# Designed miniproteins, single chains, continued (3): the designs that were tried, part 80

Each design is a single chain, and the fold is of that chain. pLDDT is the mean over its residues in the fold that is shown.

## One batch from the design tools (miniprotein)

Design m10941
Fold by ESMFold2-Fast:
Structure m10941 (fold): chain A 80 residues (1-80)
Amino acid sequence: GNREEAEKLIKEAEELLKEGKYKEAAELAYEAVKLASEDLPVTEYVGYKLRAIGILLDAELTGEYKKAAEELIKLAKEIL
């Protein structure tokens, strides 16, 4: 289910983060946030999705993908 898929993506993102693959970790963590939030009420789903998009866009502007990966992993775990 979405929860199990999201947890798998979180673990994969954490492995990429350990390997220094920060952009790939952030992108997978973003997907984990989307999956984790899909079963929530629409208002909460939209809120989490917008927060996740904002984190990823900020990283694209600043180059701080390590920070984005850490924040997105934390956000996905908060939802689960």
Scores: mean pLDDT 86

Design m10942
Fold by ESMFold2-Fast:
Structure m10942 (fold): chain A 56 residues (1-56)
Amino acid sequence: NAALQAQIAATAKELQKVFGELRKARADGNDEKVAELEKRYAELTAQLNALIAQQA
């Protein structure tokens, strides 16, 4: 399923971006931004897992 593969790739790219932003926010000591990005990272991880499960 090409559409499913594209969604998986897009979600994985977004996870990489959010992870980079998280590392920056942690280095800066921005606790509010860290909390926001941790929530976003968890949501994207759940979405990625759901998309991968659809391949089965």
Scores: mean pLDDT 84

Design m10943
Fold by ESMFold2-Fast:
Structure m10943 (fold): chain A 73 residues (1-73)
Amino acid sequence: SAAAEEEEDRRLLEELERRVEEIVKKKDELYKEFEKKIKELLEKYNRELDEEEYREALLEALAGELAREAAAA
């Protein structure tokens, strides 16, 4: 019936939204963790990065951690 198909589609949408939320939360947490680590390293070595270098370092670190997590899964 159409009603059963609509309920199934709604359940699938809710599941997809949940998975997307989990991915977004994980990405946000990783960004914050890497920001902290990069800041600590900059202080330790008395070095500063420009905004572009900082963004590149964050993206590289995030990509590495995501690859590590994918390998562990």
Scores: mean pLDDT 67

Design m10944
Fold by ESMFold2-Fast:
Structure m10944 (fold): chain A 55 residues (1-55)
Amino acid sequence: SLQQQLDQVQQQITQLSQQYQQLLAAGAPQSDIDRVEQQIFDLTAQAAALWDQLQ
């Protein structure tokens, strides 16, 4: 269902946000930081689209 897909995407955003904070704290390479940031942005856009479909 769309609700299950939205829940899954929200869970992934939460996990990636935690990873993003850990990478910043560890001084990880910029390429790793950029990759996780891009994934968060992509998933956030996907979540917005799914939420719009539930309206």
Scores: mean pLDDT 86

Design m10945
Fold by ESMFold2-Fast:
Structure m10945 (fold): chain A 70 residues (1-70)
Amino acid sequence: SAAEIRKLFEEGRLAEAIELAKKNPEAVIAGKVFYLAGDLESAIEAYKRALEKDPNNEEAKRLLETAERA
């Protein structure tokens, strides 16, 4: 889940966070993990999917714009 990815990320367990992000790619936190790992394509896809679930998510909009400009 998104909460589990966030906990692993906050604990510095990046490899495990990446594996969970691949299973929950629609979460904003999954996109952040992919972006930090240098996987821009997966990050962009994750932010787009997050916006499909919540079109008013301002954080996801800003992160998507940043990733698309990278």
Scores: mean pLDDT 80

Design m10946
Fold by ESMFold2-Fast:
Order: structure tokens, then sequence, then C-alpha cells
Structure m10946 (fold): chain A 68 residues (1-68)
């Protein structure tokens, strides 16, 4: 389910929809079982929600964690 939210976030970024990308990234981060990583990712999303580069980096971090 986390990967499903990541896929939706990537699709939103491809369309230039940063608001939808942020929403789906928050949903993915909330699914993380590592509470410290979850807090860090949510802080990045909140503080850099208008930065496509920061949102892509958050996607990469969540994907790496889930795929391990």
Amino acid sequence: KILEHIEKAEEALEKGDLESAKKHLIEAAEGLEDEILKEIILDVIENFKNSEEALRKAIDIIREYVEK
C-alpha cells in the first residue's frame, strides 16, 4: 500500500501537481513503521512541499526503505 501511494505521488509530480504529490507522499509516510524516519519525512514534506526536487527525494527515501 505504501508503494501504491508512492506511484500516485510520482504520477502527480510528472503532471506538475505538487499539491497531490504532497498528499500522496504524506499517506505513504504515515504507513512507515519507523517512527523516527516517518517524522523526518513528514517534516521534509511540510517544509519543502513546493519543491519538486525535495518531494522526489522523499519518494526515493521511502521507496528505498520499503524495498529493503
Scores: mean pLDDT 78

Design m10947
Fold by ESMFold2-Fast:
Structure m10947 (fold): chain A 76 residues (1-76)
Amino acid sequence: KEEVYRLLQALGKDDKAAVDEIIATLEAQGKEEESRLAREIYNLADEAKKAVKNGDFEKAQELTKKIVELVRKLLS
């Protein structure tokens, strides 16, 4: 649970190095599914930020909904 909050904080700060460290930690622990979910969340969050910057708010909203669903899976 703490690693999920750390991931969300790193995404909010645009700290890719912190995101990569969290994913590597999950992989080292053999948590392959959690690692895949964290990587997917990061990629969607990065695309959502780019969509906002480009004025594509519809795409950003769709990506945000997907992020919420994946975070729920990661917390389960």
Scores: mean pLDDT 80

Design m10948
Fold by ESMFold2-Fast:
Structure m10948 (fold): chain A 98 residues (1-98)
Amino acid sequence: MSEDDKRALAAIARAAEAAAEAARAGDAFAAEVSLSMAQMGLSVLKLHEHTLDEETREALREIEERLDAAIAALQAGDYEAAAEAARAAAEAARRAIE
């Protein structure tokens, strides 16, 4: 994994954690902005997906599923579920760096 890939995963983890904190605070706008930043980081990594190993590609799929779940929960007004899904996305991104 390249240093740029690790930096992108670290950025996704920070954005997803910020989204979880915002959702727990009931700040839907801040949560949406942070989830959008995490999705942007994921999109950058997916452009180079063919250069990643299978474990990293599996982690990207898990991150995408968790971010999608967080967005769906946020849109439904379920801030607790949104925070849990966003935190799970952050944890998946951190595991992919290690």
Scores: mean pLDDT 86

Design m10949
Fold by ESMFold2-Fast:
Structure m10949 (fold): chain A 55 residues (1-55)
Amino acid sequence: SSLKERIETLEKVRDWLLKKKEEHLAAGDTRGAALNQKGIESSDEQIESLKKKLE
């Protein structure tokens, strides 16, 4: 279903954001890391919402 494909896309985006957060932290950019953390949290909420629609 299109919902499953969207979940997979959001999971890939979440993985990318996590990698970028780690890069920002390694560079000492705590503000950049915090912005990516907000993106991760938003992605997690969207994934949870879509998974509820599949069940």
Scores: mean pLDDT 86

Design m10950
Fold by ESMFold2-Fast:
Structure m10950 (fold): chain A 66 residues (1-66)
Amino acid sequence: LFEAFVAGAEEYKAVYDSLSEEEREDLVEEYRYIVFNSTDPEEIARALGALAAMSSLPISKEAFEA
C-alpha cells in the first residue's frame, strides 16, 4: 500500500516536466476519480501518491480543489 503510494508519486515526478498545466489539471481529475470510485487499495494509494507529489511541485493549487 505505502509502496504503491511512493510509486505513484515517483511516476508523476518522472513525467512532470513533460506535462502542460492543462495536462496536469486533467491528471488531478483522473486521480481524484480513482480515489472516489476505485475499490482497489493499491490503485487508490498510487493515485494519492501522485496527488501528494503534485502538491509539492510548482502546480496550480486550484487543480486540487476543483
Scores: mean pLDDT 69

Design m10951
Fold by ESMFold2-Fast:
Structure m10951 (fold): chain A 60 residues (1-60)
Amino acid sequence: SKEEEIESLLNLPSGFMYDKKEIAKKLLEDKPTSESIVRKYAPGISSESAKKIADFIKKL
């Protein structure tokens, strides 16, 4: 699913302690298309992961 794909992209950095399923749901609801906005949903995520998520959402 699209949610599982975003959750997988969130799992790239180690040590992330937030609820990844809830973050993935919010990202799919709001569909932020910029790296900086994606980072606001997932504090501590890498630039690479945030960019991949934004690019994935743009292609939906």
Scores: mean pLDDT 73

Design m10952
Fold by ESMFold2-Fast:
Structure m10952 (fold): chain A 126 residues (1-126)
Amino acid sequence: NPKEEEERLKEAIRETIRLAREAAERDGDPVLEKLARRLEEYLKQGKLDLAKALAGIAASVLMVRFPDDEELVERMNELLSILRGVKLEDLRKADELLKKASEEIRQALIDVLMERAEEMLKKENE
């Protein structure tokens, strides 16, 4: 049912926003706070495709930054099953979507995407 799938997607995005803000408050991470605010903006504007892509990036960043937080990683894996995950190829596609973001948010997201890409490449080479 497309309507039920859309509501499930919106709920997954809202949960990603909540977890990103919780992590931002815990660790003083300004990038996760900016990600959460942009996700809320896209959701309010009905830009579900952009919100889905950015939520997948945010979930992936949370898993990479907090790999030892078993509860967070488990919840993020559940959310990524709905968001269809984010791979290195998806991060490259997200760069094009992030060009549509405000300059300040774009700069913060590029830094996060670069850190994410470097960490994934390090794991593939080890």
Scores: mean pLDDT 66

Design m10953
Fold by ESMFold2-Fast:
Structure m10953 (fold): chain A 111 residues (1-111)
Amino acid sequence: AALPVVDLDVTVTGGSSATVQAPERIEVPVGALLRITVTNTASSGTVTVKIEIRGPHLELSLTLTLAPGQTATLELRVDEPGRYTIKITATVTNSSGTSTATAETELVALP
């Protein structure tokens, strides 16, 4: 059987300061594949991205580094109904110090 796929698109920027843009809320049917795509939209500057996912019986943490224009994809099957939080933290470190930006998406898994 084909799995329903739900995309969560996240944009981050590196360079002089960090930014994160993500939807505040998404709804998925139970059994769906959640595809989280994170893109560094900056023309210059690397960004470090931490993705934290918490759910009814799920706690995941992943850290990755994105070069300018680079995209990373994380796929997760949502097998349990309930509420999940997806927290995305972007960090840039340069001569001016460390800049952080955070966005949080609520994922509601519907039976």
Scores: mean pLDDT 84

Design m10954
Fold by ESMFold2-Fast:
Structure m10954 (fold): chain A 70 residues (1-70)
Amino acid sequence: MALEEALKHLEEADKYAKEGAETGDKEKLEKAIEHAEEAIRLLEEAGAPEELLEGLRRSVEALRKQLEAL
């Protein structure tokens, strides 16, 4: 259950990240960050490997840098 919800949030994060980067839309990048952070929280609760969690946290940091640059 939680894993499936986390995957849906990752899909939404990827969608919004691409749209936000393409259009320079801060709200879309903010939504991408929110979905990615929710996915990380769900995966951490589900006991996901630290390597996976670290990769996702780096992706969130990249999105935050994109948002700051706009």
Scores: mean pLDDT 83

Design m10955
Fold by ESMFold2-Fast:
Structure m10955 (fold): chain A 58 residues (1-58)
Amino acid sequence: MKPLTEEDLKAIREKLLKELEEEIKKAEEEGREDLVELLRRRREAIEAGRSFAELAAA
Protein backbone atom coordinates (compact mmCIF):
# COMPACT_ATOMS: atom_id res chain seq x y z
CA MET A 1 0.00 0.00 0.00
CA LYS A 2 1.38 3.38 -1.02
CA PRO A 3 0.27 6.44 1.00
CA LEU A 4 -0.60 8.74 -1.89
CA THR A 5 -1.87 12.17 -0.88
CA GLU A 6 -4.21 14.33 -2.97
CA GLU A 7 -1.22 16.56 -3.76
CA ASP A 8 0.74 13.54 -5.02
CA LEU A 9 -2.12 12.56 -7.32
CA LYS A 10 -2.40 16.11 -8.65
CA ALA A 11 1.35 16.28 -9.29
CA ILE A 12 1.25 12.99 -11.22
CA ARG A 13 -1.70 14.14 -13.34
CA GLU A 14 -0.14 17.53 -14.06
CA LYS A 15 3.11 15.88 -15.12
CA LEU A 16 1.31 13.43 -17.41
CA LEU A 17 -0.84 16.17 -18.94
CA LYS A 18 2.18 18.43 -19.54
CA GLU A 19 4.15 15.63 -21.20
CA LEU A 20 1.13 14.69 -23.29
CA GLU A 21 0.52 18.28 -24.40
CA GLU A 22 4.18 18.61 -25.44
CA GLU A 23 3.92 15.37 -27.43
CA ILE A 24 0.73 16.57 -29.12
CA LYS A 25 2.35 19.87 -30.07
CA LYS A 26 5.38 18.10 -31.53
CA ALA A 27 3.17 15.70 -33.47
CA GLU A 28 1.08 18.61 -34.82
CA GLU A 29 4.23 20.48 -35.90
CA GLU A 30 5.50 17.33 -37.65
CA GLY A 31 2.13 16.72 -39.34
CA ARG A 32 1.68 13.27 -37.81
CA GLU A 33 -2.12 13.16 -37.82
CA ASP A 34 -2.38 9.54 -36.62
CA LEU A 35 -0.13 10.23 -33.63
CA VAL A 36 -2.04 13.43 -32.81
CA GLU A 37 -5.33 11.49 -32.74
CA LEU A 38 -3.83 8.81 -30.48
CA LEU A 39 -2.40 11.38 -28.06
CA ARG A 40 -5.68 13.36 -27.99
CA ARG A 41 -7.51 10.19 -26.99
CA ARG A 42 -5.02 9.63 -24.18
CA ARG A 43 -5.48 13.20 -22.97
CA GLU A 44 -9.27 12.75 -22.91
CA ALA A 45 -8.90 9.57 -20.84
CA ILE A 46 -6.67 11.32 -18.30
CA GLU A 47 -9.06 14.28 -18.11
CA ALA A 48 -11.98 11.90 -17.53
CA GLY A 49 -10.02 10.30 -14.70
CA ARG A 50 -9.46 13.74 -13.22
CA SER A 51 -13.22 14.38 -13.20
CA PHE A 52 -13.75 11.04 -11.43
CA ALA A 53 -11.27 12.16 -8.72
CA GLU A 54 -13.90 14.66 -7.45
CA LEU A 55 -12.20 17.71 -9.00
CA ALA A 56 -15.15 18.55 -11.21
CA ALA A 57 -14.91 21.93 -12.94
CA ALA A 58 -18.64 22.63 -12.41
Scores: mean pLDDT 69

Design m10956
Fold by ESMFold2-Fast:
Structure m10956 (fold): chain A 59 residues (1-59)
Amino acid sequence: GPLEEGEKLRELGKEYAKKGRELMEQGNVNKGIGLVLRGIGYALDGALIEKKDLSYSEV
């Protein structure tokens, strides 16, 4: 369901953020920043999916 899908996306976002930090520490700053931003995007998508379950309305 939406909550389960949202949780999976949030976990995916955390994984990308961690990988991004590792790349930055290795000197691949631009790639690292890109992965962190992608991780934030996944986390936001997860939150939106979870919010759909909490505030469900179709116009």
Scores: mean pLDDT 76

Design m10957
Fold by ESMFold2-Fast:
Structure m10957 (fold): chain A 97 residues (1-97)
Amino acid sequence: SKESELLSKLIGDVISLVGALLEAERGTPEQRERALRLAKEDVENIKKTALELKKVGSPETVKDVARILRNTAEMAKEAGFEEVAELLEKIADEVES
């Protein structure tokens, strides 16, 4: 279904984001800069997919999406990426609105 395809894409983009943030935390300055650019692209893709899931997903899927985004935001915040965490929280709030 469209919902399943979008969920798979969202999960993939979240995994990509977590990987990019880990590289940014542990990498050289050049690796950090590249990883942060990738993280920004992942957040943009997450927003687009999450908002589409809000329109076509079941109420339970919408709740799951918001929870995934809030859990990811907490991980980003704990790793010191407060701007990424704030963006993910805003997306979660918009999905549940």
Scores: mean pLDDT 88

Design m10958
Fold by ESMFold2-Fast:
Structure m10958 (fold): chain A 84 residues (1-84)
Amino acid sequence: MEKENEQLKKEAYELGREAAEVQREAAEAKRALEEGDPEARERLEEAEERARELQKRIEELLAKTPEEYKDEVVEAFKKGYAEG
């Protein structure tokens, strides 16, 4: 059904954008940690936890995706990541 495939691609795109945001937060926290900010370690750990939760959500989405749509869903994720 077309509506289900559109919803899966939308969710993948949004997850891609969130992944880009989490990667930026992790990069900023890592830089602050390298500069000696003691609070940056907690921020990095929080960003890494968000990345793990996001990875689980991506894996669950792909597990629910019909095989015929998996490539399109992965492409939607990549587009979200690139545009985020």
Scores: mean pLDDT 82

Design m10959
Fold by ESMFold2-Fast:
Structure m10959 (fold): chain A 85 residues (1-85)
Amino acid sequence: GSELVQKAANITTAAAIQVVAAEFALWLGDKESARNAVKAAEGLIKEAREISKQLRDAGYTDDAEETEAFVKRIEERVKEIKEKL
């Protein structure tokens, strides 16, 4: 229900924060902090994918698709960061 949707929103927001932190660390030349933030973002992406599956299994198809689309955008940003590391 709404709790699962809220959990998806919270996890995807946390992943986005880690990506922003990684981009900022790269701008400062702090490659170690950037790698740590990327690792944290990758963990949150995995959790978001599991929640998306739970949303689909529960019949919340639109919320699952929105979560998956957001995760895909975050993964593309993580890939760009990793290419600069």
Scores: mean pLDDT 89

Design m10960
Fold by ESMFold2-Fast:
Structure m10960 (fold): chain A 67 residues (1-67)
Amino acid sequence: SEADADLALGRALAAAGRPAPLSPEVAEVAREIGLILRDIGDHLDAAIQGKAKPPSVTGYTADIKPL
């Protein structure tokens, strides 16, 4: 499930930063960050799959150095 994936991501991020056992407070913050990252990923995936053209708000590509 998404909740399980978010928790796994949060735990992996925390473990990469610290080998010591996580406090409950730190684990909760890591989970919250995981949920934010998942939400961003879902938005990007929807844009790719939906082939949604962004509104004409950007007059150039996001890539400042295209070559």
Scores: mean pLDDT 59

Design m10962
Fold by ESMFold2-Fast:
Structure m10962 (fold): chain A 67 residues (1-67)
Amino acid sequence: MKMEILKELPEELREEAEKAKKEAEEALKEMRENPEKVAEEIGRVLRGIGDVVDLYLRARRAERLAA
């Protein structure tokens, strides 16, 4: 699913989405290793997911404007 969304993005936005995905995965790992920071790490994961969604929505909007 995420991979198919990334394939629809321009190359630069795809790279930003991949970076955001990796940062979200690192935050999940940190949360698992350091429970005391769980609340802050959850916030980082949610922001990372939001960034990927925003990139996808921006790409769709740009495609409509270019068409």
Scores: mean pLDDT 67

Design m10963
Fold by ESMFold2-Fast:
Structure m10963 (fold): chain A 75 residues (1-75)
Amino acid sequence: PLEASFVDPETGRVLTRTLTSLEEIREEIRRRLLAMGVPEEEAERLVRLMFEDPEEALREIERRAEEQHARLAAL
């Protein structure tokens, strides 16, 4: 089992949940990507990539982080 901690947006409390299934892990990753501002369609694609090709998913996440940094530097 994987333990994940996150802040509940409704209550503001820190919740710890034990993730016992691959579906729960997938949903948790998707929620975190959405919280980071990744669009829902791309978050679902990245979640699938993480299980099919984790190296490609990591490269895509790094590329998006660099693009955000460049946009902030251009302002």
Scores: mean pLDDT 66

Design m10964
Fold by ESMFold2-Fast:
Structure m10964 (fold): chain A 66 residues (1-66)
Amino acid sequence: TLPSPEAALAFSQAARDYAEAVRNGDEEKAKQAETNLRQALLDAGYDQETADSTVKVVRRAAEEAA
């Protein structure tokens, strides 16, 4: 049920990079981190719909915190 250790690490890193980029107003790094976050979810075996919805939730949370 939980992602593999590699996928979990990739997801955590991408999510952290995304939050930091949004907080700093770095649009380029935010887009790159969003792509990495989505890819980490797909690599973990989640479908495209779940990956997209999860990215949107992370995006909203980061934007509200910034």
Scores: mean pLDDT 76

Design m10965
Fold by ESMFold2-Fast:
Structure m10965 (fold): chain A 80 residues (1-80)
Amino acid sequence: SELEEKLKELERRREEIEREIKELEEEIKELEEKLKEEDQEQINRLIGLKLRLIGLEFELELLERKIKELREKIRRIKEE
């Protein structure tokens, strides 16, 4: 069904965002470990990565809500 195809699309997007978050967290950690001096360019990059992480976490939260709503809709249709 079209709803089940849409659910699979949203689940793939969730997995992609979760992967991006994990990669970004690893990049942030590596940058923080290398930051031994007050380097403004590295600090600015770290801030940018942290802002991107916040944005991805927000997008993941919205996506998980959409997945939950769509799963409930599919469940209700199957119970008819």
Scores: mean pLDDT 83

Design m10966
Fold by ESMFold2-Fast:
Structure m10966 (fold): chain A 72 residues (1-72)
Amino acid sequence: AKEYTEKGKELYEQGKLEEAKEYYKKALEIDPNNKEALIGLTQVGDKEAAKKLLELFPDDLLMQALAEYTLS
């Protein structure tokens, strides 16, 4: 999981959003509650990941703001 989230972040920083999304999804297949992968998917516009962030981190205002922006 960790290696996939790290590679996803690297691809996101390179602007390769579709490739980043694939690696974040692979991380979630191994660890469905991986916060870094859920953040990464939310940043690339994945609404399901945004909903999961709100569910898992309801008291984290920064995660809520990120997720609500994506869901808008």
Scores: mean pLDDT 78

Design m10967
Fold by ESMFold2-Fast:
Structure m10967 (fold): chain A 86 residues (1-86)
Amino acid sequence: MKEEAEALIKKAEELLAKARALLPKAAPKHLPKAIGAIIAAIGELFLAEYLLSKGDYEGAVKAAEEAVKAAERAVEEAEKGAAEAA
């Protein structure tokens, strides 16, 4: 469970890095959704790291899974924005 939480946190961080790299290329109409998803992913990552530090491994996994989902949405919106800007 602890190792699962750590792996999900790392995955969310990698997806957030990808989304952030795509933001400068995204069309303005897609920026609010991409930014909103980035903020949501950061919040869930903070919660996952906090729960992990408290030994709540099950809660940490759940928060990290939500962080991954939000980060995946951020990448999707940023990729759509970049495609429409081209």
Scores: mean pLDDT 83

Design m10968
Fold by ESMFold2-Fast:
Structure m10968 (fold): chain A 66 residues (1-66)
Amino acid sequence: MAKVVARGLDAKGATAVALRAIGEGGRATVSGGEKSTVVAEGVSKADAEALKALAEARGGEAEVEA
């Protein structure tokens, strides 16, 4: 199982990343001010890489943790 931390997302981007993580059987925590951070946990490594790609496509930055 892997964890993804995605930062610098707008509200729509944060929602998209969080919903994708939940749909993949994981969990997501969204925290925000002007920019949102999403922490997604309990996903596979392949799903974590897909979440990173989604966050980057939405203009954020993301890190995958093993």
Scores: mean pLDDT 81

Design m10969
Fold by ESMFold2-Fast:
Structure m10969 (fold): chain A 55 residues (1-55)
Amino acid sequence: GAKALLEEGIGLTSQAIAKGHTEKAVAALQRMIEAIRNGDLEKAREALAELKSLL
């Protein structure tokens, strides 16, 4: 569910920031939070995939 996606997204964001991708990681996390708020799990998964691409 949305909670599990958010927890994974936060973890990936921390890893991406540690790798120097702070601006892109924060932007992707913000998109994920907005998608979850709107009930758009498809956009939330898209933002998660973007975070994974930074690793």
Scores: mean pLDDT 84

Design m10970
Fold by ESMFold2-Fast:
Parts: structure tokens; C-alpha cells; sequence
Structure m10970 (fold): chain A 103 residues (1-103)
């Protein structure tokens, strides 16, 4: 389940496998979203960001998407903007911001 993938991601981090860690944490949060558990997806993604920092801006995009699905558009916007501060060419973050601006 999502928590098992998160724990495996944390173990990969301890081994210095940062990309593989980020991939499993991302997969864990996506699985939580697929299960309709947006609160768990937020928690998993926040843990990943705390562990990995700003090296994986896709985690900020995913955090924004989880907040968007929860209906928290202000938080979603905040995290899409954070992803764009790290990588200004992040097309997914730009597209997701436009969706909020059209609401």
C-alpha cells in the first residue's frame, strides 16, 4: 500500500539512492490519490519534500495536485508556484495554475 512504498523510499534515501527514493515516494502519493485518500497523499508528499528538499520539484507539483483534488485551490496554487520557482519551465505546474485561474 502507499505507506509501504513510502517506507521503502525512506530506506533508499538512507542508501543514497535519492532518485529511486523520490520515484517511490511519488508512486506512494499517486496510489493514495487513486484510492481517494487525498489527506494521505498530502502527508506522504510532505514527508518526501522534508526528506529530499527542493531537488525534486515534481513533488511540489504532486502536493499541489493533491490539494486541488481536496478543493484547496489556494494551497494548490502556492505549491505550483513553488515548483515554478525551482524550475520555471515546469509545463505541468503552468497548466495546473491556468486551471485554477480559469475557476
Amino acid sequence: GPMQLLEKGKELYKQGKYEESADLIYEAAVLAIRNGDYELAIKITEEGIKLLGDDFPRLYVLLGEAYFLQGDYEKAKEYYEKALEINPNNERAKENLKKIESL
Scores: mean pLDDT 90

Design m10971
Fold by ESMFold2-Fast:
Structure m10971 (fold): chain A 80 residues (1-80)
Amino acid sequence: ALEKAEELAAEADKAFAEGDYEKAAELAREAARALREAGEEEAARRLEAQSLYLLGVAYLKKGDEEKAKELFAKAEELAA
């Protein structure tokens, strides 16, 4: 379970390095799900917050500032 989460997180890091924020967000969300299945609820919430942040960056890059703002706000709430 943790091994799967680590693999997905590594793939998310690669997507982020390539500038594919939408793919990075999706992979981070899947990694968070794997962490939750492994009982790592706090780590899962942090990674889910990061995925929302990355998705916000993707929308901001596309010019959807309102959607990006909503996603950033949700990420901040989840990370707290």
Scores: mean pLDDT 81

Design m10972
Fold by ESMFold2-Fast:
Structure m10972 (fold): chain A 87 residues (1-87)
Amino acid sequence: MKNLENLIKALEELKKAVREKDEEKVREAVKRIGEELSKLKPIIPEEKLKEIEELISEALKAYLEGDVEKAVEYLEKAIELVKELKK
């Protein structure tokens, strides 16, 4: 599913930006994730969408607190959840 693949790519881009501590790239990746999540809202179960959004929110909170490893862990969990929806 093209929309799920686009979301996975956006999440991978955010993970890279977080590891690099590049605020500009983080901003661009977050914007792209928001656009891809909006497209998925009518397609995926509401509970799964909420779980993905919560993981991304926790990742961004960890990043803002300076905990890059924790932010990456949450993003990896979000990516795996999206991959499970593709199967």
Scores: mean pLDDT 83

Design m10973
Fold by ESMFold2-Fast:
Structure m10973 (fold): chain A 71 residues (1-71)
Amino acid sequence: SPAPLPPVEELKKELEEAKEYLKKHKKELTKEEAEAGLRLAEGLEEKYKEDKEVTELLREIKAILEETLKE
């Protein structure tokens, strides 16, 4: 049976994919989408604050989103 990945490993994969997507599609991202993304990232940082890999990925994602909000 194809079992899903453990939740934290699945999250790490999704965050890596999200970071790559945001880097390539930053110009297509709306201010509203960037603000929503920042709120989600902040919630995930609080929940997974002891996971260095998750928090590092979230910091990188937040940096990209913050650049979008600068205009």
Scores: mean pLDDT 79

Design m10974
Fold by ESMFold2-Fast:
Structure m10974 (fold): chain A 65 residues (1-65)
Amino acid sequence: SEVEELIEQIRAGQIDGELFRRIAALDPEDQEIVLEAFAEQYNLSLEEVRRIVDMALRGLGARAA
């Protein structure tokens, strides 16, 4: 599944702009699952990860879903 692919990419440390765009394209439920995995992997709060993703997407010209 796309969710599992994104989680594997995060755990592998392969963080790039395309990863953030793919996360933004997920439905809200799947997006939350991926953001939780991101938070666990980097020892961040879910809220901190949401801010990081939002800021990265704004820099890429994408809007949060």
Scores: mean pLDDT 78

Design m10975
Fold by ESMFold2-Fast:
Structure m10975 (fold): chain A 81 residues (1-81)
Amino acid sequence: SMAEGERTLALVREHDERYVERARKELPKIEQTAKNLEAQADAASPEEGAKLRKQADTLRKIAESNRKGVERYEAERAAAA
């Protein structure tokens, strides 16, 4: 039988694995949304285009942050093995 602490760590690891899998699936969608906003900005007025590009830039930064989070998780798992 596992000790309570070992059970808790196992549940945390399973939760993190599921979170990372979902993040990997969501990242391409965020990137595609940013690309769509950039394309929309090219067709928009200068004022609207600037707003759309700022939104796209924000989404790309979120995607980059999430990607680095996934990479960090993978690196930590590899180091712990």
Scores: mean pLDDT 78

Design m10976
Fold by ESMFold2-Fast:
Structure m10976 (fold): chain A 93 residues (1-93)
Amino acid sequence: SAEELLEEADRAVVEAGEAFRAGRYEEAVALLERAAELLIKAHELEPSEEIAGALRTLAGLAEALARELESRGEFALAAELRALAERLRAFLA
């Protein structure tokens, strides 16, 4: 269900934050990509402003974390998160 996908996406975002704080940047990026896939599936199943809001929030988070990764010299992972943010914004346009 869309509700279960939203709950799984929320868990992935929390885990991504934990991985990022621990310096596990590749894991954090992978978890954010998973959260995006889950939210897109939820939106395709049952579009709602709640799901659209979650996608916009995830895009903003990905962009913020990309800036932090760039400041740490993690340019390849930062580019992946910027691409994720752009894909999510384009999906909602």
Scores: mean pLDDT 90

Design m10977
Fold by ESMFold2-Fast:
Structure m10977 (fold): chain A 91 residues (1-91)
Amino acid sequence: HMAEVERRIRELEEAIEATLRAMGEEVTPAMREAIRKASRIVVRLEEHGIGDYMTPEQAQIAAELYSQLKTDEELLAFQLALAHVVQRENS
């Protein structure tokens, strides 16, 4: 299970970096840290089964994870990670 979680995080990190490069954006050290943080948060949301319908406990976990996003880079990386997950599920 840990190996699968690490694989999912790496997959998201690679997808976000590829998207940023395609957009002509520079992947700075700060952006790489943001990508890693956002990818971990998205994988954690998936592991807790957090989606459109949430229990109060799931909503609390989601709120705590979202509160960790503090910079514009982290928010952008998070949005790109979610877009990749949604596109994967619809493909």
Scores: mean pLDDT 75

